Designed miniproteins, single chains, continued (3). Designs and how they scored, part 42

Each design is a single chain, and the fold is of that chain. pLDDT is the mean over its residues in the fold that is shown.

## One batch from the design tools (miniprotein)

Design m9434
Fold by ESMFold2-Fast:
Structure m9434 (fold): chain A 84 residues (1-84)
Amino acid sequence: SPAVEAAAKAGEKAAEAFSRGDPDLTQRAIDEAVELARKAGLSPEAAETVAGAMLGYPAQTGSVEDAKKKAREAAEEAARRVLE
């Protein structure tokens, strides 16, 4: 679905920005993910849940590549759960 793919891409961008230490880019990536989830028909609470899932996993990895992959997977999983 468009929401799942949009969340996945936003998760990758957020993980990369977080790894770079850029809070402004991280916040913009989160805002973009929330906006795309809302456009795909998710409630504001569901969009917030997706954004929260994206941020939890990148902090636990030692590499940007792994952080991006985990963020993508977490965002896709969260988006699928809230769309059901």
Scores: mean pLDDT 66

Design m9435
Fold by ESMFold2-Fast:
Structure m9435 (fold): chain A 104 residues (1-104)
Amino acid sequence: SLDEVLRIISELIRAGEEKASLEELRRLTAEGLRLAGDDPELIRLIFRALWTALLMRFGTMEKALEAFREIVERLEREGVLTPLQRRIAEEHLKEMEELLKKYS
């Protein structure tokens, strides 16, 4: 449900503010993606919340991007990601990599 996804988004942002472990951010992201299923808008909201949490935790786009890649790779290894969730994660990574190149 939307309310459950919004709860996970709030928990991800708080975890970023509190500098939680990558394992905690991965766990919350996995729960959020399970709740989002194959709804592309909800999937995008979860990955945007993860990105915001990583920026808050690490303070730089470069470190946040490395951590985002690590979390996505762990979720792929664990078989958690649907094909749609994987595609949206890859689109986000590509967008952030291109942005970093433009402003490096």
Scores: mean pLDDT 89

Design m9436
Fold by ESMFold2-Fast:
Structure m9436 (fold): chain A 88 residues (1-88)
Amino acid sequence: GHMDLEKKIKELTELINNSKTAEEALKNAIKVIKEVGEEKGVSTEKIVGRILRLVGAYVEGTLQGLSDDEIKKRILEVAKEILKELYA
């Protein structure tokens, strides 16, 4: 439901903000998306596709020479969109 989605977004936001590096933020976002996807019975193939979107945000930010804080922001925005899709 909407309340469950908002709670999960808050938990994810705190987890990413508390990550020391962009790599740690990526690992934490992947873990959350995998756990939510598995709980909702989403296929492994579809979960992998969603994880690749998070990896893409990290890789693109790194290749552009962005700071860890800017990469973390990009990861968070992609992860929020994925959570909205999983709770739809």
Scores: mean pLDDT 88

Design m9437
Fold by ESMFold2-Fast:
Structure m9437 (fold): chain A 73 residues (1-73)
Amino acid sequence: SEFTEADREEGVDKAIQLIKASPLSPEEKKRIIDALEELRAQKAKVSTIRKQLQDLGALEAAMAVLSSGTYVP
């Protein structure tokens, strides 16, 4: 696999930070973060996490925050 366990953990942490910085509602952020934490517990691959964000409609919001240059890790 091209992704290690550390890459998956880092990917989840970055996704959570992006979701926290997004303009989504607090309730929607909690729902998405809870789903990402569940994927972390199940040792899901980074590709699965990306798909989950896309399915939740959060991938574009997360990428918009990155593109704005206002996100600080």
Scores: mean pLDDT 64

Design m9438
Fold by ESMFold2-Fast:
Structure m9438 (fold): chain A 88 residues (1-88)
Amino acid sequence: SSAERQRKELLEQIKKAVDELVAAAAAGDYDATTAALNRFSQLSGLSKEEIHNIVTTTALNSKDLSVEERQEKVKEALLAAAEEQLEK
C-alpha cells in the first residue's frame, strides 16, 4: 500500500540522516552535525535532547572499542530509537 511505501521511504531517509550525523560528528564539523541532528530529529520524532543523550551514553559505554566500532554502535542505537519512536 501507499502507507507501507511511505514508511519504507521514511526509514531510508532516517538511515541516511543517522549516517550523516555520525560522519559529521566524527569529522568535528559542528555546523554539519547541527544540520544532521535537526534533520534526524524531524524525521524520527525524537527530541534533540533525546538524540544527544543516546549519542553520549552509547559513546561512553563503548569507550573500549575502536573509533569505527563506536561509530557503528551509535548508528545502531539511533536507528533502534527511531524505529521504536515510529511504532507509537
Scores: mean pLDDT 84

Design m9439
Fold by ESMFold2-Fast:
Structure m9439 (fold): chain A 106 residues (1-106)
Amino acid sequence: MDIIDEAKKAFEEGDVDKALLLYSLAAGIPSNSGRGYGALGDMYEKLGRYKLAGDYYKKSGDSYLKQGDLQNASDYYFNAGKSYEKAGDLELAKKLYEEAEKLKKE
């Protein structure tokens, strides 16, 4: 039971404003920042806000990288790349895919 689970429940119940607030609070907590940013990315993907989804997935990857979690950092950079590709930013998508692949080799 954590703030991210509460935020996810709020989003599933249609309370987008409460979900956004709780995910943003989680992203501000260092131990939860990767999960909080990742969940914000998932929320914006479901809302069709692909540029914002990519931005938050990238922040999630950055947070996991700072924690030394190369696997989650790679996964979220890949998700950021997919979201930027859906947003039409093919150059930024390519950069995130290359960063994700580089981390997989470590």
Scores: mean pLDDT 84

Design m9440
Fold by ESMFold2-Fast:
Structure m9440 (fold): chain A 95 residues (1-95)
Amino acid sequence: SEKLKKAKEIAINRLKEAIEVLKKFDGYPGVDEAIKLLEEAIKQIKNAKTVDEIISILRGAKEQIEKLDITPAAKNRVLSLIDEAIEEVEKLKKE
């Protein structure tokens, strides 16, 4: 559906932005783990069959990032981008 296509585009673009944020903190503890986690989330989103599955994947990625011991500056920016993705995908679902 058009909604599923747009939801994937929103989610993947926000997660790619989060990965680029993390790359600026190269060499900091937990950053490589965070990047791998977000890359895995992108793969799952590409294979998602419903908008609800995309929201579930984004929430799961958020919970995993929250558990990582990474610098607060990187962590807060990444979590903000994931929250923006969740909010936009949820709005799209309600349309």
Scores: mean pLDDT 90

Design m9441
Fold by ESMFold2-Fast:
Structure m9441 (fold): chain A 97 residues (1-97)
Amino acid sequence: SADELFKEAVVADFLGEREKAKELLEKLLELKPSAEELLEYYKEAVEVGAPIVAEGMLDELIRRKAPRALLEEALAFARAQGDRESAARIEAALAAQ
């Protein structure tokens, strides 16, 4: 169910259907995926070029105060992708812990 919602959200994001992508994201987050699952969805969304989905996953990781190790993994990934904006957000979240 969560994996199906993730795939549908990625497709909506790719098609520029921003409101649909956000609605599908909200449904996915209602299933309360683990912090580890959110990190994997974040990495996959970045790799396939789904910015709304990627931002939603990262926002939820930060909002839920995910374990330091998972945020550090997200930071390393964002830096490797050259995403300076996401890296700065993760650095701020880590500094607040």
Scores: mean pLDDT 87

Design m9442
Fold by ESMFold2-Fast:
Structure m9442 (fold): chain A 79 residues (1-79)
Amino acid sequence: AAGERGGQAGELAADALEANGLSAEAVEAGRRAAEAGRAGDVEGAAEGLRRAGEVAKAEGLEDAGEGLFEGAEKLLAEG
């Protein structure tokens, strides 16, 4: 289900951001995506992933940022 997919995507984003030592803003965005996904809020999860991707790219983590943007787009397309 879309909500279940959103929850998993949010958890993966939060874990990846924390593991890479990104700023509190990036980690917070990932946490918000995970919480939204667990609550079944697919749009909120996608928005959190997008924000996390923006911060990741701003910090020089282009590959991570691109992956987060793709994850958000896929979540919205399949939600």
Scores: mean pLDDT 70

Design m9443
Fold by ESMFold2-Fast:
Structure m9443 (fold): chain A 92 residues (1-92)
Amino acid sequence: MTVETEPVSVNVAAAGAKVTVTVKADGVEITVEVTYRAGELSQGVKEGEAGLTVEVSLAAVDGRVLGLDVVVTGADGRRGVAPLPAVAVAAP
């Protein structure tokens, strides 16, 4: 099964317990904010006017490091996946 990944630009910023993910695809910019909770899976989903959907999943790793997955789905159903390196955040 051939997985086709579209080029998307992803920027991640962490401040305390809040993680902000900004995704740019096809001239559309979508910002998703997710609040980290220790011991819980945190998720955020945002839809753009172009039918672009951004799903962000945060997993707690060692209580201070987050695993971050970003899935971008275009209007045509094409998916771009950008696994990002774990980021250190302050404990809530």
Scores: mean pLDDT 58

Design m9444
Fold by ESMFold2-Fast:
Structure m9444 (fold): chain A 70 residues (1-70)
Amino acid sequence: KYELYLAGVDAYLAGDYEKAIAYFEQFIAEHPNSERLPEVYLLLTYIYLKLNDKEKAKEYFTKYLELSGG
């Protein structure tokens, strides 16, 4: 299901980063084997960079690289 992913993307585009994080984290929890996980991790990386949370950005970027094959 893409409802949480689409809601997260919509929130991200609207600049509602806290809401985007909530939707994407729920998507990860509900769909741990989704083919969309690399995209979700990359979007979370960008969001945390915008929030100046470099630690969280690094964590999600590492997860993105692990799933994308480097």
Scores: mean pLDDT 83

Design m9445
Fold by ESMFold2-Fast:
Structure m9445 (fold): chain A 87 residues (1-87)
Amino acid sequence: MSVAELVAKALHAIDNKDFAGAKEYLEKLLADPRLSEEEKEYVKKALEAVEKKDEIKAKSYLGKLLELIKEKDPELALEAIEIYKKL
């Protein structure tokens, strides 16, 4: 699964209050060697929010992750948004 697909599916799971599914996708993002340490910190914060069932904070942290991805790879960030819109 691509980074874009993992981010999109995590956001979609959060929207549906599927916190177990969101946790699975976020754990895969944490294990992905393509993410920087700064990007992984926002994935960790999103995981903590998901464990607390805090939808608003989880989406906020994933929004920050997307901004960081956009700075280095705007096409990857756009791909994540396009996948998310189609879910």
Scores: mean pLDDT 86

Design m9446
Fold by ESMFold2-Fast:
Structure m9446 (fold): chain A 94 residues (1-94)
Amino acid sequence: SEEEEQKKKLLSMLELWFQQLDKDGDGTVTLEEIISYLEESGVKLSDEEIKRLEEIFKKLDTDGDGKVSLAELVSVLSKDDELLKELMGILFGT
């Protein structure tokens, strides 16, 4: 279906973004790394966008260790279209 194809495309974009963000190659990212990456990329985050990223990150962090793996990211976002779209909006302005 077209909706499934769009979702697969968005997940692929997130996977590529995750690989660029994970410069240390440990297979995980922190909220601080995400915010730093966006600010270094010239993205001006509002306090509301930072708060929303914190809420999204907390939902993705199923183990509560303060780190999100690619597997956790894909698993949660593949089941939550609204969360995927919102995260994409914050990260890529879509």
Scores: mean pLDDT 75

Design m9447
Fold by ESMFold2-Fast:
Structure m9447 (fold): chain A 94 residues (1-94)
Amino acid sequence: SAVEEAKKLAEKLAEAAKKGDGQAVQEQLQQLDQLITKLVDEGDLKTAAEVLRIVSETLKKNAQNIAKALGLSVQQVLDAAERAEGLAEQLEKA
């Protein structure tokens, strides 16, 4: 399922961030973005919202490692997590 795929991508993202591998972090984020875009294009808004919540939770739990790997502030990562959560809420109401 798309949710299972998102969980696997999130696990890979967390591992890459822990290793400080900014390129791998960006690749996993790109794969998650592509998955969300595909689900939205197919009209599967409920599953897209579930994937966005997985992204938001993963960004929050790994904020320090992701920030360091990407050369961002922790606050920038937390802001991205909040945006993902907000988009999930919008898709659930559509």
Scores: mean pLDDT 90

Design m9448
Fold by ESMFold2-Fast:
Structure m9448 (fold): chain A 113 residues (1-113)
Amino acid sequence: SKEEFKKIAEEVLEEIDRLGELAKKSTNPELQKKLNELVDKVREILELAQKIYDQGKIDEALKIMKEVLEVVRRALEEIQTALDNKDYQRALEIVDRALEELDKIMEKAKKAV
């Protein structure tokens, strides 16, 4: 539904804002750069999902958005845990995995447009 898509898009934007704040607070330049890359990639997928939705492919758009939300929420929790333990190497590994998972979602989204 239109309301369901709007709600999940708002939830994705809230998680992006949380990732952006985490990037701003990071004293590690490589982690900051990769967190910003994660934010940018999620925004690109959101734009693709909106195009898919606008074409009437509502279920496909919702599926993509739910997959993105799951990846971002899991990554944010794991990154925060790593940073609380001052494990910057682990935080970088988590971001790299999230970027790889988002690349796979983005390729599926591009094919659906």
Scores: mean pLDDT 86

Design m9449
Fold by ESMFold2-Fast:
Formats: sequence, C-alpha cells, structure tokens
Structure m9449 (fold): chain A 105 residues (1-105)
Amino acid sequence: MLSPEEARKILKENAPFLTELIKQHPEEILEVLERIRELLEKQGIHLDLYVLSALLGRLGAEIDAGKASIDLGVSSTEELWERLLEGDEELLEKVAEEIARLARQ
C-alpha cells in the first residue's frame, strides 16, 4: 500500500508542477487522479500512482512544448490542471484517453 509520504515523493519527482496545487487543493487533486484511474480501469488499464504521475508529467511536457497528440484545448500544464480541478469532465475524459495511449507505448 502506497503511503501518503511515498505518493508525495513520487508526484514531486515525476510531476513537480503538482506540488503547489497539492498544497492548495490536496483532496481535489486526489479526486481528479482517482477519476482518471476509474476511466482507465473501464478500458482494462490499471495504473499505480507512480506510473499515472509519470504519464501525466509526460503529457504536461508535451502540452507545454506544443507537441500533444490531440488538441486538448489548453496551452499549458497549469491551464490543464486548473480546468480539471474546476470539474471539466470533457477534458478529464480526453486526458484519460491520452494517458491510455501513452500507457500502450
């Protein structure tokens, strides 16, 4: 079972942009991560927090570089997480689809 300390370390190492958001919105970030995991589970994809955070970090880097494989309608990792925390379900579904694609590579 992954401890909260191990989860924070993994997120800090693989998705450092989440560190400040976790300080401000800890429950909301965990809820978003769990919703992404549920959408992936429906596709037969089971990811631990380490792999999920690493893939989210990769997706964020692709967005910031303008290299994301689909148009998510966001210009930065910061805009992505702001909209996810506001409950943008269409964006959350698109993120889950991209994470599923990255997980299959």
Scores: mean pLDDT 70

Design m9450
Fold by ESMFold2-Fast:
Structure m9450 (fold): chain A 114 residues (1-114)
Amino acid sequence: GGEAAEAAARAGRASGREAARLGKEAAERAGKTGGGAGAAAAGAGKAAVQGDLEGAREAAEAALRAGEGSSSGRGAALAAKKAAESGTPESGTGGALAGIGAALDAALRAGGKG
């Protein structure tokens, strides 16, 4: 529970590609507990904001795989995937900002329920 929330906070403070990688790693670790998919979701959202759409999509896919066995983790992962897919390098900046907020909220909610 708390470890997933901490991982989400770290992902949110990292740079684009690093945020995506930290989120992916958190999802892989918490795949056994179902909580870390939210951290991957946060990382994907942040990467999208910074224009790293490839890193964001990879993190979102890792979050989805980690969340497949958990209803709360799956919700967070789906939110992150939608945020990453809606982002574009220029025109998507406002949408990506909203996406990172939603992903962080979903990640914290998943951590609290884990």
Scores: mean pLDDT 53

Design m9451
Fold by ESMFold2-Fast:
Structure m9451 (fold): chain A 70 residues (1-70)
Amino acid sequence: SLELRLELARKLNVPESLAKKLSPEELAKLGLDRIRANAAAVADDPVAARVGEHELAEAERFAKELLEKA
């Protein structure tokens, strides 16, 4: 549903305009790829790296739970 896709987009910090064009699986992949890229960009900062790792783990769990409803 569009509501599910909008929730994925908001939670994973993906533009809501893409929620109408992409599947829930595509939105989850795009969002998670962005979070992974951001975590990698700050890998030399131990505090930022730990925060990024935690955010990625939570985002992956959330995306999995929402995709089960799609």
Scores: mean pLDDT 76

Design m9452
Fold by ESMFold2-Fast:
Structure m9452 (fold): chain A 65 residues (1-65)
Amino acid sequence: SVEAQLAELRALIAELKQDPSVEKLVEVGRMLATLRKQGALSHDEEAEVLEVMTEGAKKLYDAYK
């Protein structure tokens, strides 16, 4: 169900915030794309996901330096 997919996305976002990795970023991005196509996300929810992904990517980049 869409509700189950939203719950999974929220869990993955929490994991990404706690311990960012490229694998988690890719998973969140794929779920975001799927849920956007289904119209299951508000603009505010989409913006929140993108912000968490951006912060995760920044942390990974900083660790690579």
Scores: mean pLDDT 82

Design m9453
Fold by ESMFold2-Fast:
Structure m9453 (fold): chain A 91 residues (1-91)
Amino acid sequence: MEEERKVIEEGLELAAKIMEKLKIKIAGLEPEEWKEKMLEQYEEALASDDPLQKEGVENVLRDAKILVELKEKSKSEEEFFKKALEAAETL
């Protein structure tokens, strides 16, 4: 749980950096606001026994793991952004 939370926080931070690089907003939220709101929703979902909320948590964790792994395999911030955008195009 603690380890998974750390991965989520790192993944959301990386996603926020991508938003800053592209100068985009998601649902009208600035990168920092979006990151904080997503983390809050993740915490609420963890407290829920709703199967859909649990599936949402697993999907967020999966995406966060992908971003963290891409960062670890990237030699530069520019390479990370390139790989992350390419991965997003396959979704």
Scores: mean pLDDT 75

Design m9454
Fold by ESMFold2-Fast:
Structure m9454 (fold): chain A 100 residues (1-100)
Amino acid sequence: QGLASRLQETLGLNPTDSLALANLLVHMAISKNNVLPPNASGAEEFYYTLLTDSNSEAANDLVERLKKAFKINLPSNLIEENKLWLLAEEVLKRFLEEEL
């Protein structure tokens, strides 16, 4: 996935983690829900668990990094409001507009 390469470049993730995050974001965007794929990898499950914990500083940092990387202007309380799928949808939209 081209999105995985973009996440690796912008967030400094390794190939496995960037692919897992890319797959999770695409799944959330398409489903319009904060859901884990039925056959999720351990890495996908890790990022799902991280991104659904509103008390995680690492989760909030990752959300802010995604917003900055893709120039997304969404509220900071997306994790707390269970609306990460909105961020996922905007990430996918911006990435497709970039043609990568």
Scores: mean pLDDT 79

Design m9455
Fold by ESMFold2-Fast:
Structure m9455 (fold): chain A 74 residues (1-74)
Amino acid sequence: SLEQELAELALEAIRAGKSAEEIEDLILRFLIENNADTSDPKIQAALAVFKRALDLLREGRREEAEALLRELLA
């Protein structure tokens, strides 16, 4: 799904050492390029998870951010 592709991209970016700001930009670009409907409840739910993961990353809680994103792949 689109949400799973986004989660994989975000995980790869975290592992590559990208900042929360760079990952946020990557997510936004992916949504625009794939014409994602941001009013879709599934996309809204995924975006809420991404927001929490980015907040965790900003707090230095990288392992928790990765774990949260992995839940979107299950």
Scores: mean pLDDT 82

Design m9456
Fold by ESMFold2-Fast:
Structure m9456 (fold): chain A 93 residues (1-93)
Amino acid sequence: KIQQLKDIILILLEKMKETIRANAPPDVADRLIARLDQIGQAVENEDFDTAIALAEQLKAEIAADERIPPDVKKLLIGSLEGIITLLKEAKEL
């Protein structure tokens, strides 16, 4: 069950990377994708506390970044909130 949840979270991270590549400026996209890769590594290692902390940090970074359009911010923050919810569920398994 935990492996299935990890797989779902990793798929959602990849979908978020696709959204970022399509909607963010290239330099912003590269930075955000690097952060998502760090979250993915923590998930692979089952370090869910680190993954949650990194995702919360990324959510705050996106909210504060004036270079990201408001509609894109809303979409990315919503995606991260969903991922954080799943990470918290994984931690309780």
Scores: mean pLDDT 85

Design m9457
Fold by ESMFold2-Fast:
Structure m9457 (fold): chain A 94 residues (1-94)
Amino acid sequence: SALAAAIARGEAALAEGPERARAGLAALRRGVEEGVAELAAGADPAALFERHSALAREYDLRVQQNPDDLEAWLQGEYHAGVAMAAYQALQEAA
């Protein structure tokens, strides 16, 4: 899929990048994989997208308040990944 290809390119591009950026991409990938699994198990794509998009925005705001909060940043990347999987499912249903 286009999403899987984009993640693979991002991982390759960040292989020599900062450790923090590499960890964030790993969290995003984990979110996509778990989102795909939840969708396969019958999760509603719209509800999944809304919930995880809101969480990703909340964690982004926490990172803006404390840029050194690695946990908040990784959680934001993870929830963004789940939201991306849900968004792709919504686009395929349209």
Scores: mean pLDDT 82

Design m9458
Fold by ESMFold2-Fast:
Structure m9458 (fold): chain A 65 residues (1-65)
Amino acid sequence: GRGGALVAHLIKEGGLTQAEAAELIGVSRSTLSQLLNGKISLRAMAEKAGKSPNEILQALLDRLN
């Protein structure tokens, strides 16, 4: 899905490293890498973090404001 591309864009716009983004989301760097490389969906990553996809996107958006 488009979730990985959107998350990648928000990480770059927020000036975050992949490591910082993984900590902010509450997942391992490996799990975030799997999303960014299209190996898992945003929903699957959110489930691993104990969050909804919208909660992940909102956390990243809040870094831009």
Scores: mean pLDDT 82

Design m9459
Fold by ESMFold2-Fast:
Structure m9459 (fold): chain A 94 residues (1-94)
Amino acid sequence: SLKEKVQKLIKEAKEIYEKNKDLLTEEDIKEAKEEAKKLVEVFKTNDDELILDILEKLEIVLKTGDDKTKAFWSYVVIEAAELAKKIPELQKYL
């Protein structure tokens, strides 16, 4: 299910971020927070095909990117998940 894919991606992102978080600057963190807000807006569309496409692209980045790129997008996923917990209509994806 879409929820299972989201939960798996969040778990993978947390593991990658813990290993690589020291590679991110304060400017990277600020940029990642803005990307996280954009990811939340995608989920608010309720377009399951669009959501699935973005999840697959994120999984590819987390598997194939360099360590800094993996750290960045891992943080985007983690921050988006934290933002989504505060939005009732997004609870179905968590």
Scores: mean pLDDT 88

Design m9460
Fold by ESMFold2-Fast:
Structure m9460 (fold): chain A 72 residues (1-72)
Amino acid sequence: VKELIEKAKQKIEEGVKAYENGDFDTAEKLFKEAMDLARKAAELSPDTSDENIEAAVLELQAAVGLVAIRNK
């Protein structure tokens, strides 16, 4: 689970950098990957765990990134 959370964080950071550089296609792919990883981490974590909360936050951050790309 922790590895999925770490990968999701990394993908979000890369996605943000791509978005800031105007590479929206790359950013979209990275945010989608981050959302998938965060969703899987949340499913594998107990509802009251720090990992579950962190995964939910990462999923939300990735979703916000995707919405930002669509409204460019």
Scores: mean pLDDT 75

Design m9461
Fold by ESMFold2-Fast:
Structure m9461 (fold): chain A 60 residues (1-60)
Amino acid sequence: FSPEEMAGAAARLALEQGLPTPEALKIAREVYENKYSQREVAELVGTSQRTVSRTVRELL
């Protein structure tokens, strides 16, 4: 997946956890700038790699 797709998934997952939009955007920016893998996004957001992969596919 692209950095843009991973950032989008991270933002969606953060919002689903009830984080406010500015905080979700900060998480998305970190994912985008550092080119996080699915594992790294899962660790950052506190979820499974399967959930990250599913979320990315839903946004495509």
Scores: mean pLDDT 81

Design m9462
Fold by ESMFold2-Fast:
Structure m9462 (fold): chain A 68 residues (1-68)
Amino acid sequence: MKTLVFQKGEKATEADIAAFKDFAARASGGEVTENPEDGTITVTVSDDEEVIKLIKDAAEGMGLKELS
């Protein structure tokens, strides 16, 4: 299992965040956790490189910054 951490960007809307969380949960089959203090979203995903790429590409498209 790998952990991916994304920071909410200034350009990311609440709708984008909700859509990303739903997508990441469905794609990873793992846990998606939001930290309200830091504005970060943590995704636990399998070591499947294709799934990881899909999650990262979705985050970039929705204005999220990868921290991990």
Scores: mean pLDDT 78

Design m9463
Fold by ESMFold2-Fast:
Structure m9463 (fold): chain A 80 residues (1-80)
Amino acid sequence: SRIDQLRKELEILEEQFKKLKEDYKNAKTEKEKLLVEFGLLVLLSEAYYLSKVAKELGDEELAKKAEELAKEIEEFLKQM
């Protein structure tokens, strides 16, 4: 179903966030850190979009999980 596809997309976004956090920890140059920041900004917009689509489909739980991921990404960006 479309909802099952969105759940898989959320899992991919969560995995990408984990990878970006590791990339930031291992970043040695300002350019590498900026590339991670850019990746996080893209991921943030995708998480908010997923939350919006999930709400439109009536999956409030999935929407909340996507919004919680977006919040975690925002908090990480503030600490950079």
Scores: mean pLDDT 90

Design m9464
Fold by ESMFold2-Fast:
Structure m9464 (fold): chain A 68 residues (1-68)
Amino acid sequence: MSLEEVTAEAVERVRAWMEANPDASEAEREAAVGRITAELARRHALSPAETLAVMNAVMEERDRLLAE
């Protein structure tokens, strides 16, 4: 699985979690992003730089979903 595929999976998992938890607090959303990203980083043996890139992409998508 490429970094792009891992990022897409992380985004989809965070989207699904947010749809299931529409009234979640900011702290709960941050915890979910961290948990999902850490799980995928462990599963795919991502480097720290790759993990940060995935987390940044997921956080951008999270912020977009919250704004719209």
Scores: mean pLDDT 79

Design m9465
Fold by ESMFold2-Fast:
Structure m9465 (fold): chain A 93 residues (1-93)
Amino acid sequence: PHRVPSEEEKEKIIELLEKAKEAAEKGDIDKAVEYLQEAELLAEAAGAIRISAEASMAILAIAVGRAVGLSDEEQGKLAIPAIEKALKLAKEE
């Protein structure tokens, strides 16, 4: 068995991921990346490797969108599936 996050750690991760999703939906990319980086680090420290991986994928999607010249709104849209998957994992595991 791997390390399981505490209830407090899970609540904080969920809060950060929900804030990241809201920021991404609004095209506030700097805030979305900030919340995703915090969620990734907390998830990794808590042993929630799958949640950490999905947060990292959301950050990568934003970086790729930015590199190819997509708008902030489109960059955020690319991150949403990974954020939603991370939220599902945090609520279920």
Scores: mean pLDDT 84

Design m9466
Fold by ESMFold2-Fast:
Structure m9466 (fold): chain A 80 residues (1-80)
Amino acid sequence: MSIEEILEQALRDARAARAALPALVAQGVLSPEAAAEAAERLAALAKEIEEAEPTEEALERLHRRAGELQRWLAARTPAP
């Protein structure tokens, strides 16, 4: 898999995650406030992916950004 293919998949995943947020609110997994902020953060991540050059440096930066978002989201979801 090339860096370009990884970035294309990451963009699809970010868009799919954002589209799933209303269902998570309906299920009680996320508050409406957390979902709204998650939507903004996912939109910002998608934009960074879309504007990224297909380089290893860009991929590493985006991995860090995605990890930060995952950690942020985990802090705002109920523990299993």
Scores: mean pLDDT 79

